# Designs tried in a protein design run: designed miniproteins, single chains, continued (4). Part 4

Each design is a single chain, and the fold is of that chain. pLDDT is the mean over its residues in the fold that is shown.

## One batch from the design tools (miniprotein)

Design m12107
Fold by ESMFold2-Fast:
Structure m12107 (fold): chain A 56 residues (1-56)
Amino acid sequence: SGREKALERLTERMIENFKKRGVEQSTIDAFKKELSAAKDYDEFAKIMEKRQVEIG
């Protein structure tokens, strides 16, 4: 679905922003692993939202 592609691009953008903000590589790696383990796009979206709130 279009939503899945949008979340994929948002993920790439968030990772780039984390790197620019000096977020620890281990945190970025954990985030990527967590996203890869998501069973569906609802879990994916929740992970994205959680990380966005935690890091700003």
Scores: mean pLDDT 72

Design m12108
Fold by ESMFold2-Fast:
Structure m12108 (fold): chain A 72 residues (1-72)
Amino acid sequence: TEQQKQLLLQAVDTLGELGASPELVDELRQLIDAGKLEEAKQQLAKILGLPESASVQEILDRAQALLAARRA
């Protein structure tokens, strides 16, 4: 859905703020733009140390928690 696409894009942007390479960020954005949301979700879950079964919300929450910890 468009909502899932938006949440995944937020997670990718958060990974960029966490220091992920520009190449990785661009690759993930391209997957999302191509509608490969499940593939993008699985890649994000692996990068964040979550199981591949993790929801889009869990992925975003994890990325945001890691960013908050770095800013504290």
Scores: mean pLDDT 82

Design m12109
Fold by ESMFold2-Fast:
Structure m12109 (fold): chain A 88 residues (1-88)
Amino acid sequence: KELLEKFAEQQEKLAEALSEVVSPEDARRLAELYKELLEAIAKGDEKKAIEYAEELARLGIEVDPFAPEEEAIKKAREEAKKWTEKAK
């Protein structure tokens, strides 16, 4: 639980940074994907957690054109895998 909370906190900071430039519609999409990511991690579904983390990173890159796509997606995938494994 504590590890999931730390992961959620890190992803929340990313969402907060993106919220400075996103529209309300994009903010809703981010919140939805973020919720699905947390649910997948809580269930120990590593595959879904990685998929949602990658989509979250891509949505952020599409909203923030200055974010490095490859690095953001890689980081999200690594964090999702790490926390899902710890949650099991």
Scores: mean pLDDT 63

Design m12110
Fold by ESMFold2-Fast:
Structure m12110 (fold): chain A 70 residues (1-70)
Amino acid sequence: MKATALTTINLGETGKVELEDGTVGEGTALSAGGTSVLVAVRAEDGRGYLVSMPGGAVAPKGAEGEAMEV
């Protein structure tokens, strides 16, 4: 499902992420690739997701990625 950063998320920090169904969760940026950052999302329903978002060390507000449940 699509996930969208509602706030800027710096590497090692937490921000807010909205899932396609309107569920909001906390996203923590775990690691950065050259042009992407891996964000771990804990949704308010307790489900976990991993999302690769465009960025580097930072996922900018409005960044979108495909969320995979973990």
Scores: mean pLDDT 81

Design m12111
Fold by ESMFold2-Fast:
Parts: sequence; C-alpha cells; structure tokens
Structure m12111 (fold): chain A 83 residues (1-83)
Amino acid sequence: MLPEVDFDEPRGADLAELAKPIVDSLSEKEKKIVENVSRELQIDPYTVALLIKAMGTLDKTVEMAAEALRLEGRDVSAEQLRK
C-alpha cells in the first residue's frame, strides 16, 4: 500500500516543505493566529503560512481572512482571529 507517485497535487508533504521555513520563523502568537485563520477558513495551516509570505505580512492575511469570512456570512473580525 505504499505508492511511489503520490504527490501529483501539491498537498501535505509538498506544502509542508514550502511552509517549513515560514513556520519555523513564526512566533507563538503568530502560530496561534495561523491556527485561528486555518480553522475559520477551513484550510490547512501550511496554506495559511504560504499566504503570509505571499501577502507580505500577517496583518494583511488576517484582514483578508476576516473579509472572506464576512462574505461567507460569518461575523468574525480580525480581532477575534488574533485572539
């Protein structure tokens, strides 16, 4: 049951490789924010870490997440995501 070609799509292992240097650079507070965003958006925390890199700052990522949640009908603010 061990596949040799299991990473056709960049999920889990590939995302973890890209996210590892970002995650290692995060403080405890930043990791908590990443976990909150991950739970509220229902996406992997590795993907959230990559979004921080792409957007340049955690603050911008939190703002975008709060806006996306409001559009989805959830009343979740950036303040709640920071906890």
Scores: mean pLDDT 71

Design m12112
Fold by ESMFold2-Fast:
Structure m12112 (fold): chain A 118 residues (1-118)
Amino acid sequence: TSTATAEATLEVKADERAVVATFNLNVNVYGNGETITVSGTLTATNLSDAAASIHGGLATNAAVSSAEVTLNGYETATATLPDITVKANANVTTVFTVTVRGEPGAVVRLTATVTATV
């Protein structure tokens, strides 16, 4: 069994408009025709007293998965995105996109983690 993991952290100030953040997370696993499982988690911490809603989307070249989290002031939550299963003879490219909506003054710390296993 081979596993590769990538992680990124970002702070986002929410606005009346949705703020979109993209994590370019590269995981290098060759399946040689075997099944590769791609797993994503999103941990969000609200650093303000204003409520925020976070939508996390994980995309590969074959499929997408998503999860949503709603945070009251100063809350932390972790969402596990549904696994994506890919048969591949090459590297899997992943893009993790996070959309933050909140009241003016909301500040959210986001940690996105992607793991690929074959």
Scores: mean pLDDT 78

Design m12113
Fold by ESMFold2-Fast:
Structure m12113 (fold): chain A 97 residues (1-97)
Amino acid sequence: MAHVQQGIRHFNQGDFDTAIQHFNQAIRDGTGMTVADAHFNLGDVFDQQGDFDTSIDHFTRASDLYIQTTGDPGHPEALEADINAGIVALKAAVEKV
């Protein structure tokens, strides 16, 4: 829990390296929703850095984890992660043209 909050604070300050460290720690120490939230936020960080392939992987993992944790394929956070992965995939396609 604390690591996701610290990661978000550093991300909002533009300190992406420190944000990534905190989100990776949340994945190591956390379970269920905390791990899903950490992957979602890592998707945002890597999107902001232009690492679109890594961003897509993290949003996809977040969606899967939200569904597994809640048992709801229509869970709002899972749908948001899928939408964000789709947007990043479009950015990646435009960059490669």
Scores: mean pLDDT 85

Design m12114
Fold by ESMFold2-Fast:
Structure m12114 (fold): chain A 93 residues (1-93)
Amino acid sequence: MKEKKLIEEARKLIEDALRRHLDAVVAQARKQGKLDSVKEYEAKNRELIPKLADEELEILLKNSDSPEEVLEKAREIKKQTLAQIAAQEAAAA
């Protein structure tokens, strides 16, 4: 039970990181006036996010010795993704 909860939290963190990254990419493309092309790109990539999150989680599960390690790695992925988005926003300002 506790192990399953840790894995579910890890998956949510990975999916949230992927969604936040896509949102940043889409926002930047809209700033550049790529409105028509970005709509199709966004829709297609949003549909892929659950599959990408599941694939990343499976890789973490294969390369981790415990559910706690999986969750810690997922937290680091989200932290790094948010830091990268913040750095890109700062560079664009």
Scores: mean pLDDT 81

Design m12115
Fold by ESMFold2-Fast:
Structure m12115 (fold): chain A 69 residues (1-69)
Amino acid sequence: SALTVATAIELVRQKTDLPQDESEKIVVGALQELDLEPDLNTVVPPDKRDHLFQILSERTGVAVEDLME
């Protein structure tokens, strides 16, 4: 399945109990580090998914294993 930016935001929201806007800020910041466009419809390339989850884990305190679907 394709991992979109919108899906990544929902994963952060579900795993951290943070509101939508805070989850968006975290994901957008991670995408900027990966030089990815922060549009909701942007598909995260498969080769960058592990790097995205690593950055999200570092910023949220949630383990990578717990963030992945």
Scores: mean pLDDT 80

Design m12116
Fold by ESMFold2-Fast:
Structure m12116 (fold): chain A 83 residues (1-83)
Amino acid sequence: MKELFEALGEVQAEIAEVLALIGQLPPSQAEPFRQRFDALVGSASRQLTELGAARRFDEAVKLLKELIAQLRALKAEVEAALA
C-alpha cells in the first residue's frame, strides 16, 4: 500500500516536470517529445487499469517504477535539447 502511493506521487511529479520542460522548447522540437510522452503515459495507464482490475498491485508498483525510470530518461533528453 505505502509503496503504491509513493510511486504514484513520484509519477505525478515526473509528469509535471517533463511537461514543463517540453513546454520550454520551440513547437517544432517539442512535438516529437510530446508524442513520445503521450505514448509512454497512455501505454502505462492502460496496463495499470488492467493490473488494478486483476488486483495485481505488486505488478502495478513495478510498472510505476519502470514508468518513473522512463520519464526520467525522457526528461534528461529534453534537458539536453534545451542546452
Scores: mean pLDDT 85

Design m12117
Fold by ESMFold2-Fast:
Structure m12117 (fold): chain A 90 residues (1-90)
Amino acid sequence: NAETLFTQFETALKSGNTKLALQLLEQLKEKNPTLAEKAYLLLIEDAKKRKSPTADFFGYAQLIKEFPNSPNKDNYKKKAAEGLEELKKE
């Protein structure tokens, strides 16, 4: 079920298996959009821990695209814009 997929996603992220995590995320998007949104947020946090400079911009932009009706969409737009400004700095 969707809860099992989410647990597998968390395990894949924790073990550094990003390819598997992304595959599980695609399945979560179809089965449970609420858990998929949480999974995307965990992906952004994981990318930040790995010091990815693009984590906020691309991560929150993807959240806006995938979850256009999310109650958090305005916050995601703000965070994506902030991430883009950081990317413009050398």
Scores: mean pLDDT 82

Design m12118
Fold by ESMFold2-Fast:
Structure m12118 (fold): chain A 65 residues (1-65)
Amino acid sequence: AAPAPKVYTATLTVAPGEEIHLKGLEDANGTVGSEAHGVGSQGIATLTETAGKREIKAEVVRVPP
């Protein structure tokens, strides 16, 4: 049977007036994760694991207050 993908979620803290933008998590096998964003002082990052491989992406974007 194919291994089940495992998804982890982590909370990130950013400076006031910044936004966390998470985009297209993909490993060498083409496993795609999720996209999300948060505003203010917190956001979310995801890590996708399949067949023992892991991939995580997070991006902090400054937004006007």
Scores: mean pLDDT 47

Design m12119
Fold by ESMFold2-Fast:
Structure m12119 (fold): chain A 83 residues (1-83)
Amino acid sequence: DITAPREDIEASARARLAALPASQAAFLAQPYPAEELPAIAELLERTAAELRRLAAEHAEDPALREALLAEADAYEALARHFR
């Protein structure tokens, strides 16, 4: 949330990164209709772009920045799977 304290944003980002392998596997296991694949890819790419913008805003916290960039890279890789 844009109004959340910085510590809550950091905790949320780290929790998402930690859960990412399981979430990614579950996402790939879902039976998606072929006509929905482009929309799913677009959503994942937008999420990755938002994470990269957030990472740039946290240049003063290398650990958080690297975690956000790693999450963004994972979403971009997942988006390529749905192309």
Scores: mean pLDDT 68

Design m12120
Fold by ESMFold2-Fast:
Structure m12120 (fold): chain A 83 residues (1-83)
Amino acid sequence: LLSDEEIEEIVEEVVKIVEENKDDPEKALKEIRKLLEERNVHPLLQNVVMSAALWSLENNLSPEEMRKVLLESLRLMQKLLAE
């Protein structure tokens, strides 16, 4: 399971990847997946992050809104996995 610090670090890196690849959403999503795999993030948490990032990109969310969606989604799924 991820610590609160690890969750915050992942969220900030994901937001940065999206910001750097605004003109190429497919590349952003591929880089996010690579980041999550390199950090050995649980596959279910990876899927949650990917879904939240895709939804944020499709709805043109601000960086602040994207952080909020990612944090809420990760925390919720991690609580379910902690059982």
Scores: mean pLDDT 82

Design m12121
Fold by ESMFold2-Fast:
Structure m12121 (fold): chain A 74 residues (1-74)
Amino acid sequence: HMEERRKELIDEIAKEVEKVSGKAAAEQYRKWLEEEFDRLLERGVPADTALERLRKRVQEMIEKKKELLEKFSK
């Protein structure tokens, strides 16, 4: 079931990025998430811990993007 969780997370994040930055950006994030997940596994990080760390980092990036957009809308 780990593969299903990984796909779900990547799809969820890519969809959110697509809403904010468009399809091309979503595709780039999907590739980055796949690569970063593999790198964390190679470094010995457990898969569930790797998924949580990736989710947190992307959420922080999305939040910073929203903050930037708010700054320019004021």
Scores: mean pLDDT 73

Design m12122
Fold by ESMFold2-Fast:
Structure m12122 (fold): chain A 86 residues (1-86)
Amino acid sequence: DLAEARRLAERAIELGREAGDTLVVRAGEQVLRAIDALERGDRFTAEVHLGLARISLGVAKLVGSDEEGLRLIEEAIALLEQALAA
């Protein structure tokens, strides 16, 4: 469900901005770019942005970013992976 993935990513960006967590914001923005690309039928660009979102998420986890923002990004990435696998 791309609508749910978008909602989760937007909420993560909101929380990241409130917390000053630039890595969570960046991960959420990459998820939104992947969703936009997939909605346009641009699967390649969607996979590139999903890869960048995963890198940002991995760095955010190592740095100890906001746990709620991280959970929302992980859920959004999982929904995007399901959409790309279909």
Scores: mean pLDDT 85

Design m12123
Fold by ESMFold2-Fast:
Structure m12123 (fold): chain A 81 residues (1-81)
Amino acid sequence: MPLSEEELREVTEALVAWARANPERLSPAVVAAIDRLEAQPAPSLEQQEQVLRLLVHEALTSDPELAALARSLGIRFVPLL
């Protein structure tokens, strides 16, 4: 199901907040992407979606807690395998 603009923003903000609280669990590339997003006073939906995809890809492969958080916010992740 596609996310609404508000749902995308809320999920991205929640995952970024978790990432800021747990920077040691993320690759430097993900941290840098979050820094770039936060440097924008009004990030576009496309920018938020790109950071969300990067964060989900790297963090979810190493941290099931982040996967559980995303699912609690209404995102349904289907395994690609």
Scores: mean pLDDT 68

Design m12124
Fold by ESMFold2-Fast:
Structure m12124 (fold): chain A 62 residues (1-62)
Amino acid sequence: KPSTFDLLKVIEELKKEYEKNPNLTKEQMEKKARDILLSLGYSEEEAEKLARQLVLTIESIK
Protein backbone atom coordinates (compact mmCIF):
# COMPACT_ATOMS: atom_id res chain seq x y z
CA LYS A 1 0.00 0.00 0.00
CA PRO A 2 1.24 3.54 -0.71
CA SER A 3 2.40 5.55 2.30
CA THR A 4 0.50 8.69 3.32
CA PHE A 5 3.80 10.59 3.05
CA ASP A 6 4.23 9.57 -0.62
CA LEU A 7 0.67 10.62 -1.44
CA LEU A 8 1.18 14.00 0.27
CA LYS A 9 4.35 14.54 -1.79
CA VAL A 10 2.36 13.92 -4.99
CA ILE A 11 -0.34 16.39 -3.89
CA GLU A 12 2.29 19.05 -3.05
CA GLU A 13 3.96 18.64 -6.47
CA LEU A 14 0.60 18.81 -8.27
CA LYS A 15 -0.21 22.01 -6.36
CA LYS A 16 3.11 23.48 -7.54
CA GLU A 17 2.38 22.50 -11.16
CA TYR A 18 -1.12 23.99 -10.96
CA GLU A 19 0.40 27.28 -9.69
CA LYS A 20 2.54 27.35 -12.86
CA ASN A 21 -0.38 26.47 -15.16
CA PRO A 22 -3.91 26.82 -13.69
CA ASN A 23 -5.39 25.54 -16.99
CA LEU A 24 -4.05 22.01 -16.40
CA THR A 25 -6.59 19.40 -17.50
CA LYS A 26 -7.55 16.32 -15.47
CA GLU A 27 -5.58 14.18 -17.94
CA GLN A 28 -2.46 16.35 -17.55
CA MET A 29 -2.75 16.21 -13.75
CA GLU A 30 -3.07 12.40 -13.87
CA LYS A 31 0.02 12.18 -16.10
CA LYS A 32 2.06 14.37 -13.74
CA ALA A 33 0.90 12.38 -10.70
CA ARG A 34 1.80 9.12 -12.46
CA ASP A 35 5.30 10.41 -13.29
CA ILE A 36 5.89 11.47 -9.67
CA LEU A 37 4.72 8.07 -8.38
CA LEU A 38 7.02 6.32 -10.86
CA SER A 39 9.93 8.39 -9.52
CA LEU A 40 9.02 7.20 -6.00
CA GLY A 41 9.39 3.56 -7.07
CA TYR A 42 5.81 2.51 -7.86
CA SER A 43 5.19 0.25 -10.85
CA GLU A 44 3.67 1.70 -14.03
CA GLU A 45 0.34 -0.06 -13.40
CA GLU A 46 0.17 1.01 -9.73
CA ALA A 47 1.24 4.57 -10.54
CA GLU A 48 -1.54 4.92 -13.14
CA LYS A 49 -4.20 3.58 -10.76
CA LEU A 50 -3.04 5.79 -7.86
CA ALA A 51 -2.76 8.88 -10.09
CA ARG A 52 -6.35 8.47 -11.31
CA GLN A 53 -7.60 7.92 -7.76
CA LEU A 54 -5.70 10.92 -6.34
CA VAL A 55 -6.86 13.33 -9.06
CA LEU A 56 -10.47 12.08 -8.74
CA THR A 57 -10.32 12.56 -4.96
CA ILE A 58 -8.79 16.05 -5.23
CA GLU A 59 -11.47 17.12 -7.75
CA SER A 60 -14.27 15.70 -5.54
CA ILE A 61 -13.18 17.83 -2.53
CA LYS A 62 -12.51 21.06 -4.43
Scores: mean pLDDT 77

Design m12125
Fold by ESMFold2-Fast:
Structure m12125 (fold): chain A 84 residues (1-84)
Amino acid sequence: GEEKVKAAEQALKEFEEAIKNALKKKPSKEEIENVKQAYETFLGNLDQLLKDPSLSEEQKKKLEEIKKRAEELYKKYEEELKKM
């Protein structure tokens, strides 16, 4: 259970860095599609973890916070992308 939460936290950090790197220059259509795919895959993985009955309430709350942060990061990415 603990390792799954830590993996999700690391995935969030990697996603944040990927967004920062993608925004350093005007991204290509391919780069935009790749970020979208990574985001959708990450959210899907988090949703499956949240359905795991072996996880504690505390672990599920952390996963929900990670999901919310990922959604906020992607929303900001889309907003910045529209300005380019």
Scores: mean pLDDT 83

Design m12126
Fold by ESMFold2-Fast:
Structure m12126 (fold): chain A 71 residues (1-71)
Amino acid sequence: ASLTAEVSRENVEDVLTRFAIEHGVTNSDLVEITDEEGRSRRTTLADAGEAILEMLEEKGVERMTLTIRKL
């Protein structure tokens, strides 16, 4: 199961919290984050917020659509 959402610096923690609750994911679980261009990054849920913020900064955008999947 996956969650697709528009993510920004302001809502990243809320999106990750929703994903964790809906999919039974803990901080040590591995997740895959995929952007609109199909670029994927794998990390723990604990590090996912930092990974998303880095993706936003690298692209120079305030918001982007991401798909988050439990591995």
Scores: mean pLDDT 84

Design m12127
Fold by ESMFold2-Fast:
Structure m12127 (fold): chain A 55 residues (1-55)
Amino acid sequence: SSAELHRMLVAASELYKRGVLSAEEVDAILAHANSAEAALALLSPEQRRAFEATL
């Protein structure tokens, strides 16, 4: 859980810096950090692919 949360935070931060995720999308992901599937469901297919490549 802690390791998964950390990986999600790092991935969200990297994608935000690259302009793939907006600040609102990062906030939404953090709100669902206890469920990777729920967090990923908020993203477009392109954003989800970039996120999975970062994990």
Scores: mean pLDDT 72

Design m12128
Fold by ESMFold2-Fast:
Structure m12128 (fold): chain A 100 residues (1-100)
Amino acid sequence: MEKAKAKVLVTAVFPAEHREAADRAYQDLKELLEKYKKEGKVIDYKVSRTESADGREVTIRVEAYAKSLEDAKEIAKDIEATLAPYRPHATRLEVEVIEN
């Protein structure tokens, strides 16, 4: 695998009553990242969905490894746009770009 120059980290937290919004966001993010991986801008990625121990929150986490810092910034912008319809349903939504 090619060495990543930057990574994009996403944390989106939804209350359990908005579980359907969390599930749609999860699928939309997987589709977006798979597209970028096919285009060679994402080297590798993982998307995870976890429920809190008390069942009150659903957390979606993304870790995407980008070929360049510029690609990471583009990917982060597209993730923000993809998640914009879900922001009213999320208690926390953070997108970070980290240079390696």
Scores: mean pLDDT 85

Design m12129
Fold by ESMFold2-Fast:
Structure m12129 (fold): chain A 99 residues (1-99)
Amino acid sequence: GKQQEILVDAALTLLEPRNLAIRLYRVSKGYSSSVPLPENGLPTVEQLSELPGIGPVKAKKLLEAFKEDPSVETLAKALGVEPETILKKKQQILEEYGN
């Protein structure tokens, strides 16, 4: 669904903010179709709080957890998505935009 696509896109941006293929994919989707997150560095609590089902308290905890363990599993658990969904989407993006 649309919410799951936004959450997976956010997770990939958090995991690999400097990955050129993922950045190109986000541009191709139009930033307006996803919650705006920075392409480099960590997002703000306010930006994470714009994700469906994530309030300021959860956004802060997610950001702190990710800083301590920047893993797919940590983000997937915090965002309520399957780790395999994130990894599969990353592979598809790399195959399409990785040259």
Scores: mean pLDDT 67

Design m12130
Fold by ESMFold2-Fast:
Structure m12130 (fold): chain A 66 residues (1-66)
Amino acid sequence: SIEETVKALSDAMKELEKLLKEKIKDEEELERKIEAIENEALRVYITEGLEAALAYVKEKIKEEKA
């Protein structure tokens, strides 16, 4: 359902933010990085849909874990 995918996207964004907070200690750099990812996820959502936005955020999580 859309509601389940929205929850998954929210949960994925929270996981990504937690990973970025561990790596980036400068608050301004962290904020800029999160904002850039949120803006791109929104762009993907508008152009390709909600599931594509979720896939994008999950890919960013994989990149940060590497």
Scores: mean pLDDT 85

Design m12131
Fold by ESMFold2-Fast:
Structure m12131 (fold): chain A 79 residues (1-79)
Amino acid sequence: SLEERTRERSLRRVRLSVERIRERRLEEDPEREEEVRREAEELLRELEEFIERSLEAARSIPDSEIELVKEAVDKAVEE
């Protein structure tokens, strides 16, 4: 489904971003590998929860209200 594909794509992007952050921090502090790994795992969990929350919110929006959401977003960008 579109939702499953969106979830997979978002999770892949998030995992790649967290991996880059982890690699960057390991370059700065090689002796703190365990700490860096733990922090990366915590960040990944937070981002995974954010993705699930966002998908759930999108699922709860009726098609009849989607235009209203689009209008609000367009106005926020233009102002």
Scores: mean pLDDT 73

Design m12132
Fold by ESMFold2-Fast:
Structure m12132 (fold): chain A 95 residues (1-95)
Amino acid sequence: MSPDERDFLVRIALQAVNLIDARIKGLASDSQVRGLLGILRTILDAALSETTDPQHQQLIQQLISLIDEAIRNLSNDEELRRVRDQLLQLAQQIG
């Protein structure tokens, strides 16, 4: 996995964290956050289809899984905080 690919995944993870924080703080609605997280997921699906690097595939799949968990739990602040912390940890491990 290239440095640019790592930087890209870190940026996606941190954007997902910011969206979850906006939902928890009441700065954005469930529908707004769902839509924006869905866009990030679509971008990751495209990246997954184009990579042959097993490490890159594994990290993209982990990000997709966490984003999907956030989307399923937009009304559950406790689960959102858990997913947020896992996204932050993953971003730190990648970067």
Scores: mean pLDDT 90

Design m12133
Fold by ESMFold2-Fast:
Structure m12133 (fold): chain A 100 residues (1-100)
Amino acid sequence: DEAARRAALEAALAAARREAEGLGQSVLHIATSLSRAHGPEEATREVGENLRAFGERLGPEAAAVVDAAMAAGLSAEDLARAFTRAYERLLEARVREEMA
């Protein structure tokens, strides 16, 4: 049933977006809290290191986004946003490939 397959794809994409949004909110909250507790430079280092390690597990494209953002001197919060966008794109791409 084509309609059922399309509905399943839409539901899976919505779930992927919710997963990415949830992770993004958590990482942004941590980045903001660390900036207040440890200062912006140390927060950027800690968030960058953690996101890079997580990105390595997702694949080279995700790790490259973190490396590029850190090289550009982005804040911890902007690192969190950049990573969240990359993670969302990767999850959506995976869902589309699996549901093709």
Scores: mean pLDDT 81

Design m12134
Fold by ESMFold2-Fast:
Structure m12134 (fold): chain A 87 residues (1-87)
Amino acid sequence: DDEIEKLQKKAYELKKKIDENPEEVKDEDILELYLNLAKVQLLNAESLEERRAILEATVEIVEKELGKEYAEKLRKELEEYIKKLEE
């Protein structure tokens, strides 16, 4: 759907920036890439349990790559997104 396509396009643009202009990439750009990729997975998920698993897996990756502060920011954003999807 349009939301998935929009998120995939944003993820593609961020990945292109990382690949072509790595010197211009900020930690916030990498966080945004993981957020967009996780949101696509959440929209394709069929259950709350699957969505929670996606959230926890993405938080673990971001904590490893960017540290605890960015991982916590990602967790809050994805938890709010899941709440909206479950309404």
Scores: mean pLDDT 84

Design m12135
Fold by ESMFold2-Fast:
Structure m12135 (fold): chain A 100 residues (1-100)
Amino acid sequence: SIDEAVEKIREIVLETLKEIKENNEKDENKIKQKIDEMKARIEEVLIEHGVSRRDALLIANIVAMEVEDLVLNNPNASEEEIEKFVEKMAEYVRERLLEL
């Protein structure tokens, strides 16, 4: 189920980034709201797959911080850059889950 958790999180991160990009969202408060929603979804996926609440919160927070950094500091990131970033986040989550 590690592969299932990682794939679901990959889809959540990609969906969030595509939604922000497609809506051309520049309002930092709305961006943060979308990232908080993403974080909550990631936490739920991790908990459903047997990750402790503390570990789920830590992993989801790191992913959320990385996504916020990309969106706020690289608002014109290309689709290719977004795809590479999403794969990096998926690999990060996989590595954390393998260490638990």
Scores: mean pLDDT 86

Design m12136
Fold by ESMFold2-Fast:
Structure m12136 (fold): chain A 71 residues (1-71)
Amino acid sequence: GYLDAIEKLEEFIEKVGLGNEKIKKKLEELREKIENGSVSDDELLEEIQKIVAEIVKELEEKGLFKEVAEG
């Protein structure tokens, strides 16, 4: 489910060394919203897409995008 996707994104940013507090905080806030049932599936999808876009940008800026695409 969405919680599994968030957990995988959290593990991914740790593993690739992004260390971005802003991304980690957004993922934690999204987990809380899911656990509380305070957000719709459409809102969840939008929030996840925004976080993924931020991760992709960080990977590109750090030159890590190629390693992810090859794995």
Scores: mean pLDDT 72

Design m12137
Fold by ESMFold2-Fast:
Structure m12137 (fold): chain A 75 residues (1-75)
Amino acid sequence: SSAEELAKKKEYFTKEIEILLESVERLLDENTVERFRKIAEEAKAKMESAKTVQEVDAIHREFLRDVAALLAEAS
């Protein structure tokens, strides 16, 4: 069902955020970690409000762009 697909996609995206946060916490400085946490919190908040798979996909793409920009600045 669409509801099951939506819930599953939100779960996988949440797990991805958690895995990335663990990696960032181990490999990067505290300022970069704090900035990542803010990006993650914003993505999670938007995801909670998402009503469709397409909305979750858009939030996921925005999250990945924000993370890529953060990592480029941290170089």
Scores: mean pLDDT 85

Design m12138
Fold by ESMFold2-Fast:
Structure m12138 (fold): chain A 58 residues (1-58)
Amino acid sequence: SEEDKVENLVEYVEELAKEHDVEKIVKSAEESIPTSSLSEEAQKKLLEKIKEIAKKYS
C-alpha cells in the first residue's frame, strides 16, 4: 500500500540520518519526494516525518 511505501521510506531515511550528515539526507529526500509517484497527501506525511527525523538527529 501507499502507507507501507511511506513507512519504508521513513525507515530508510532515518537509518541514513543515524550514520550520515542529517542536513544532506533531509535535503536529498525533500528534492526527491516531489518526483515520486506518491499522492500529495502521502508526500506531505513523508515530508513531516522527515522533518521530525531532522529535529531528532540535529
Scores: mean pLDDT 77

Design m12139
Fold by ESMFold2-Fast:
Structure m12139 (fold): chain A 110 residues (1-110)
Amino acid sequence: MEELLKKMEEIIKKIEEAAKNPKDYTVDEILSLIEEANELVRELLKIASSLSEEERLEVLKLAQRLHEVILDLYYQLAKILSKEDVEKIKEKIKELERTLSQLVEEIEKS
């Protein structure tokens, strides 16, 4: 658990940095960051039902922060990228948001 929470903090910080400096990243690098976040959320989803009350609260806080930074990233990228590249990123974000919604639902029913 501690390692997964640490990895979530790290990916959130990387996404925050990309939102601040979007021109320093390629579209493929952005897609890779979103996919890495999605894989971490999937790993948390696998263990969601076995989490303690304190761990559930920490995961919910991280899920909220990830949602906020991904929306900021999308907004910053929409200002500088082509419509085609924005659409690719939007679809990847939809996948992440779906996994996040599943994680939140699983934690809430536990």
Scores: mean pLDDT 87

Design m12140
Fold by ESMFold2-Fast:
Structure m12140 (fold): chain A 96 residues (1-96)
Amino acid sequence: MAKEIEEIIQRMADLLRELAEKLTSEEALQQLDQVLDKGVPAAFKKYKKEASPEVVEKLRKILEDLEKEVDRLINQPSAEEQEQIREALKEFEEGL
């Protein structure tokens, strides 16, 4: 379970870095940097300590939702879409 959580969180980090390549908004990039530097490591420490099948399923669901969002962004998102992504990143971090 701890190993599965590590693998899921590492994949989340990789997807967030891929998302960064598509963003040009300083505010969206700052939120993403915050999630990568603080949110993701904090989540790993939290869930590694109290690993359960329920936590693994929760994290897999979050990862799948993140994968769908990143895959949808084939082209550079508009300013409005980047603001929506910034809010989604905030909710993503809070959900971790």
Scores: mean pLDDT 77

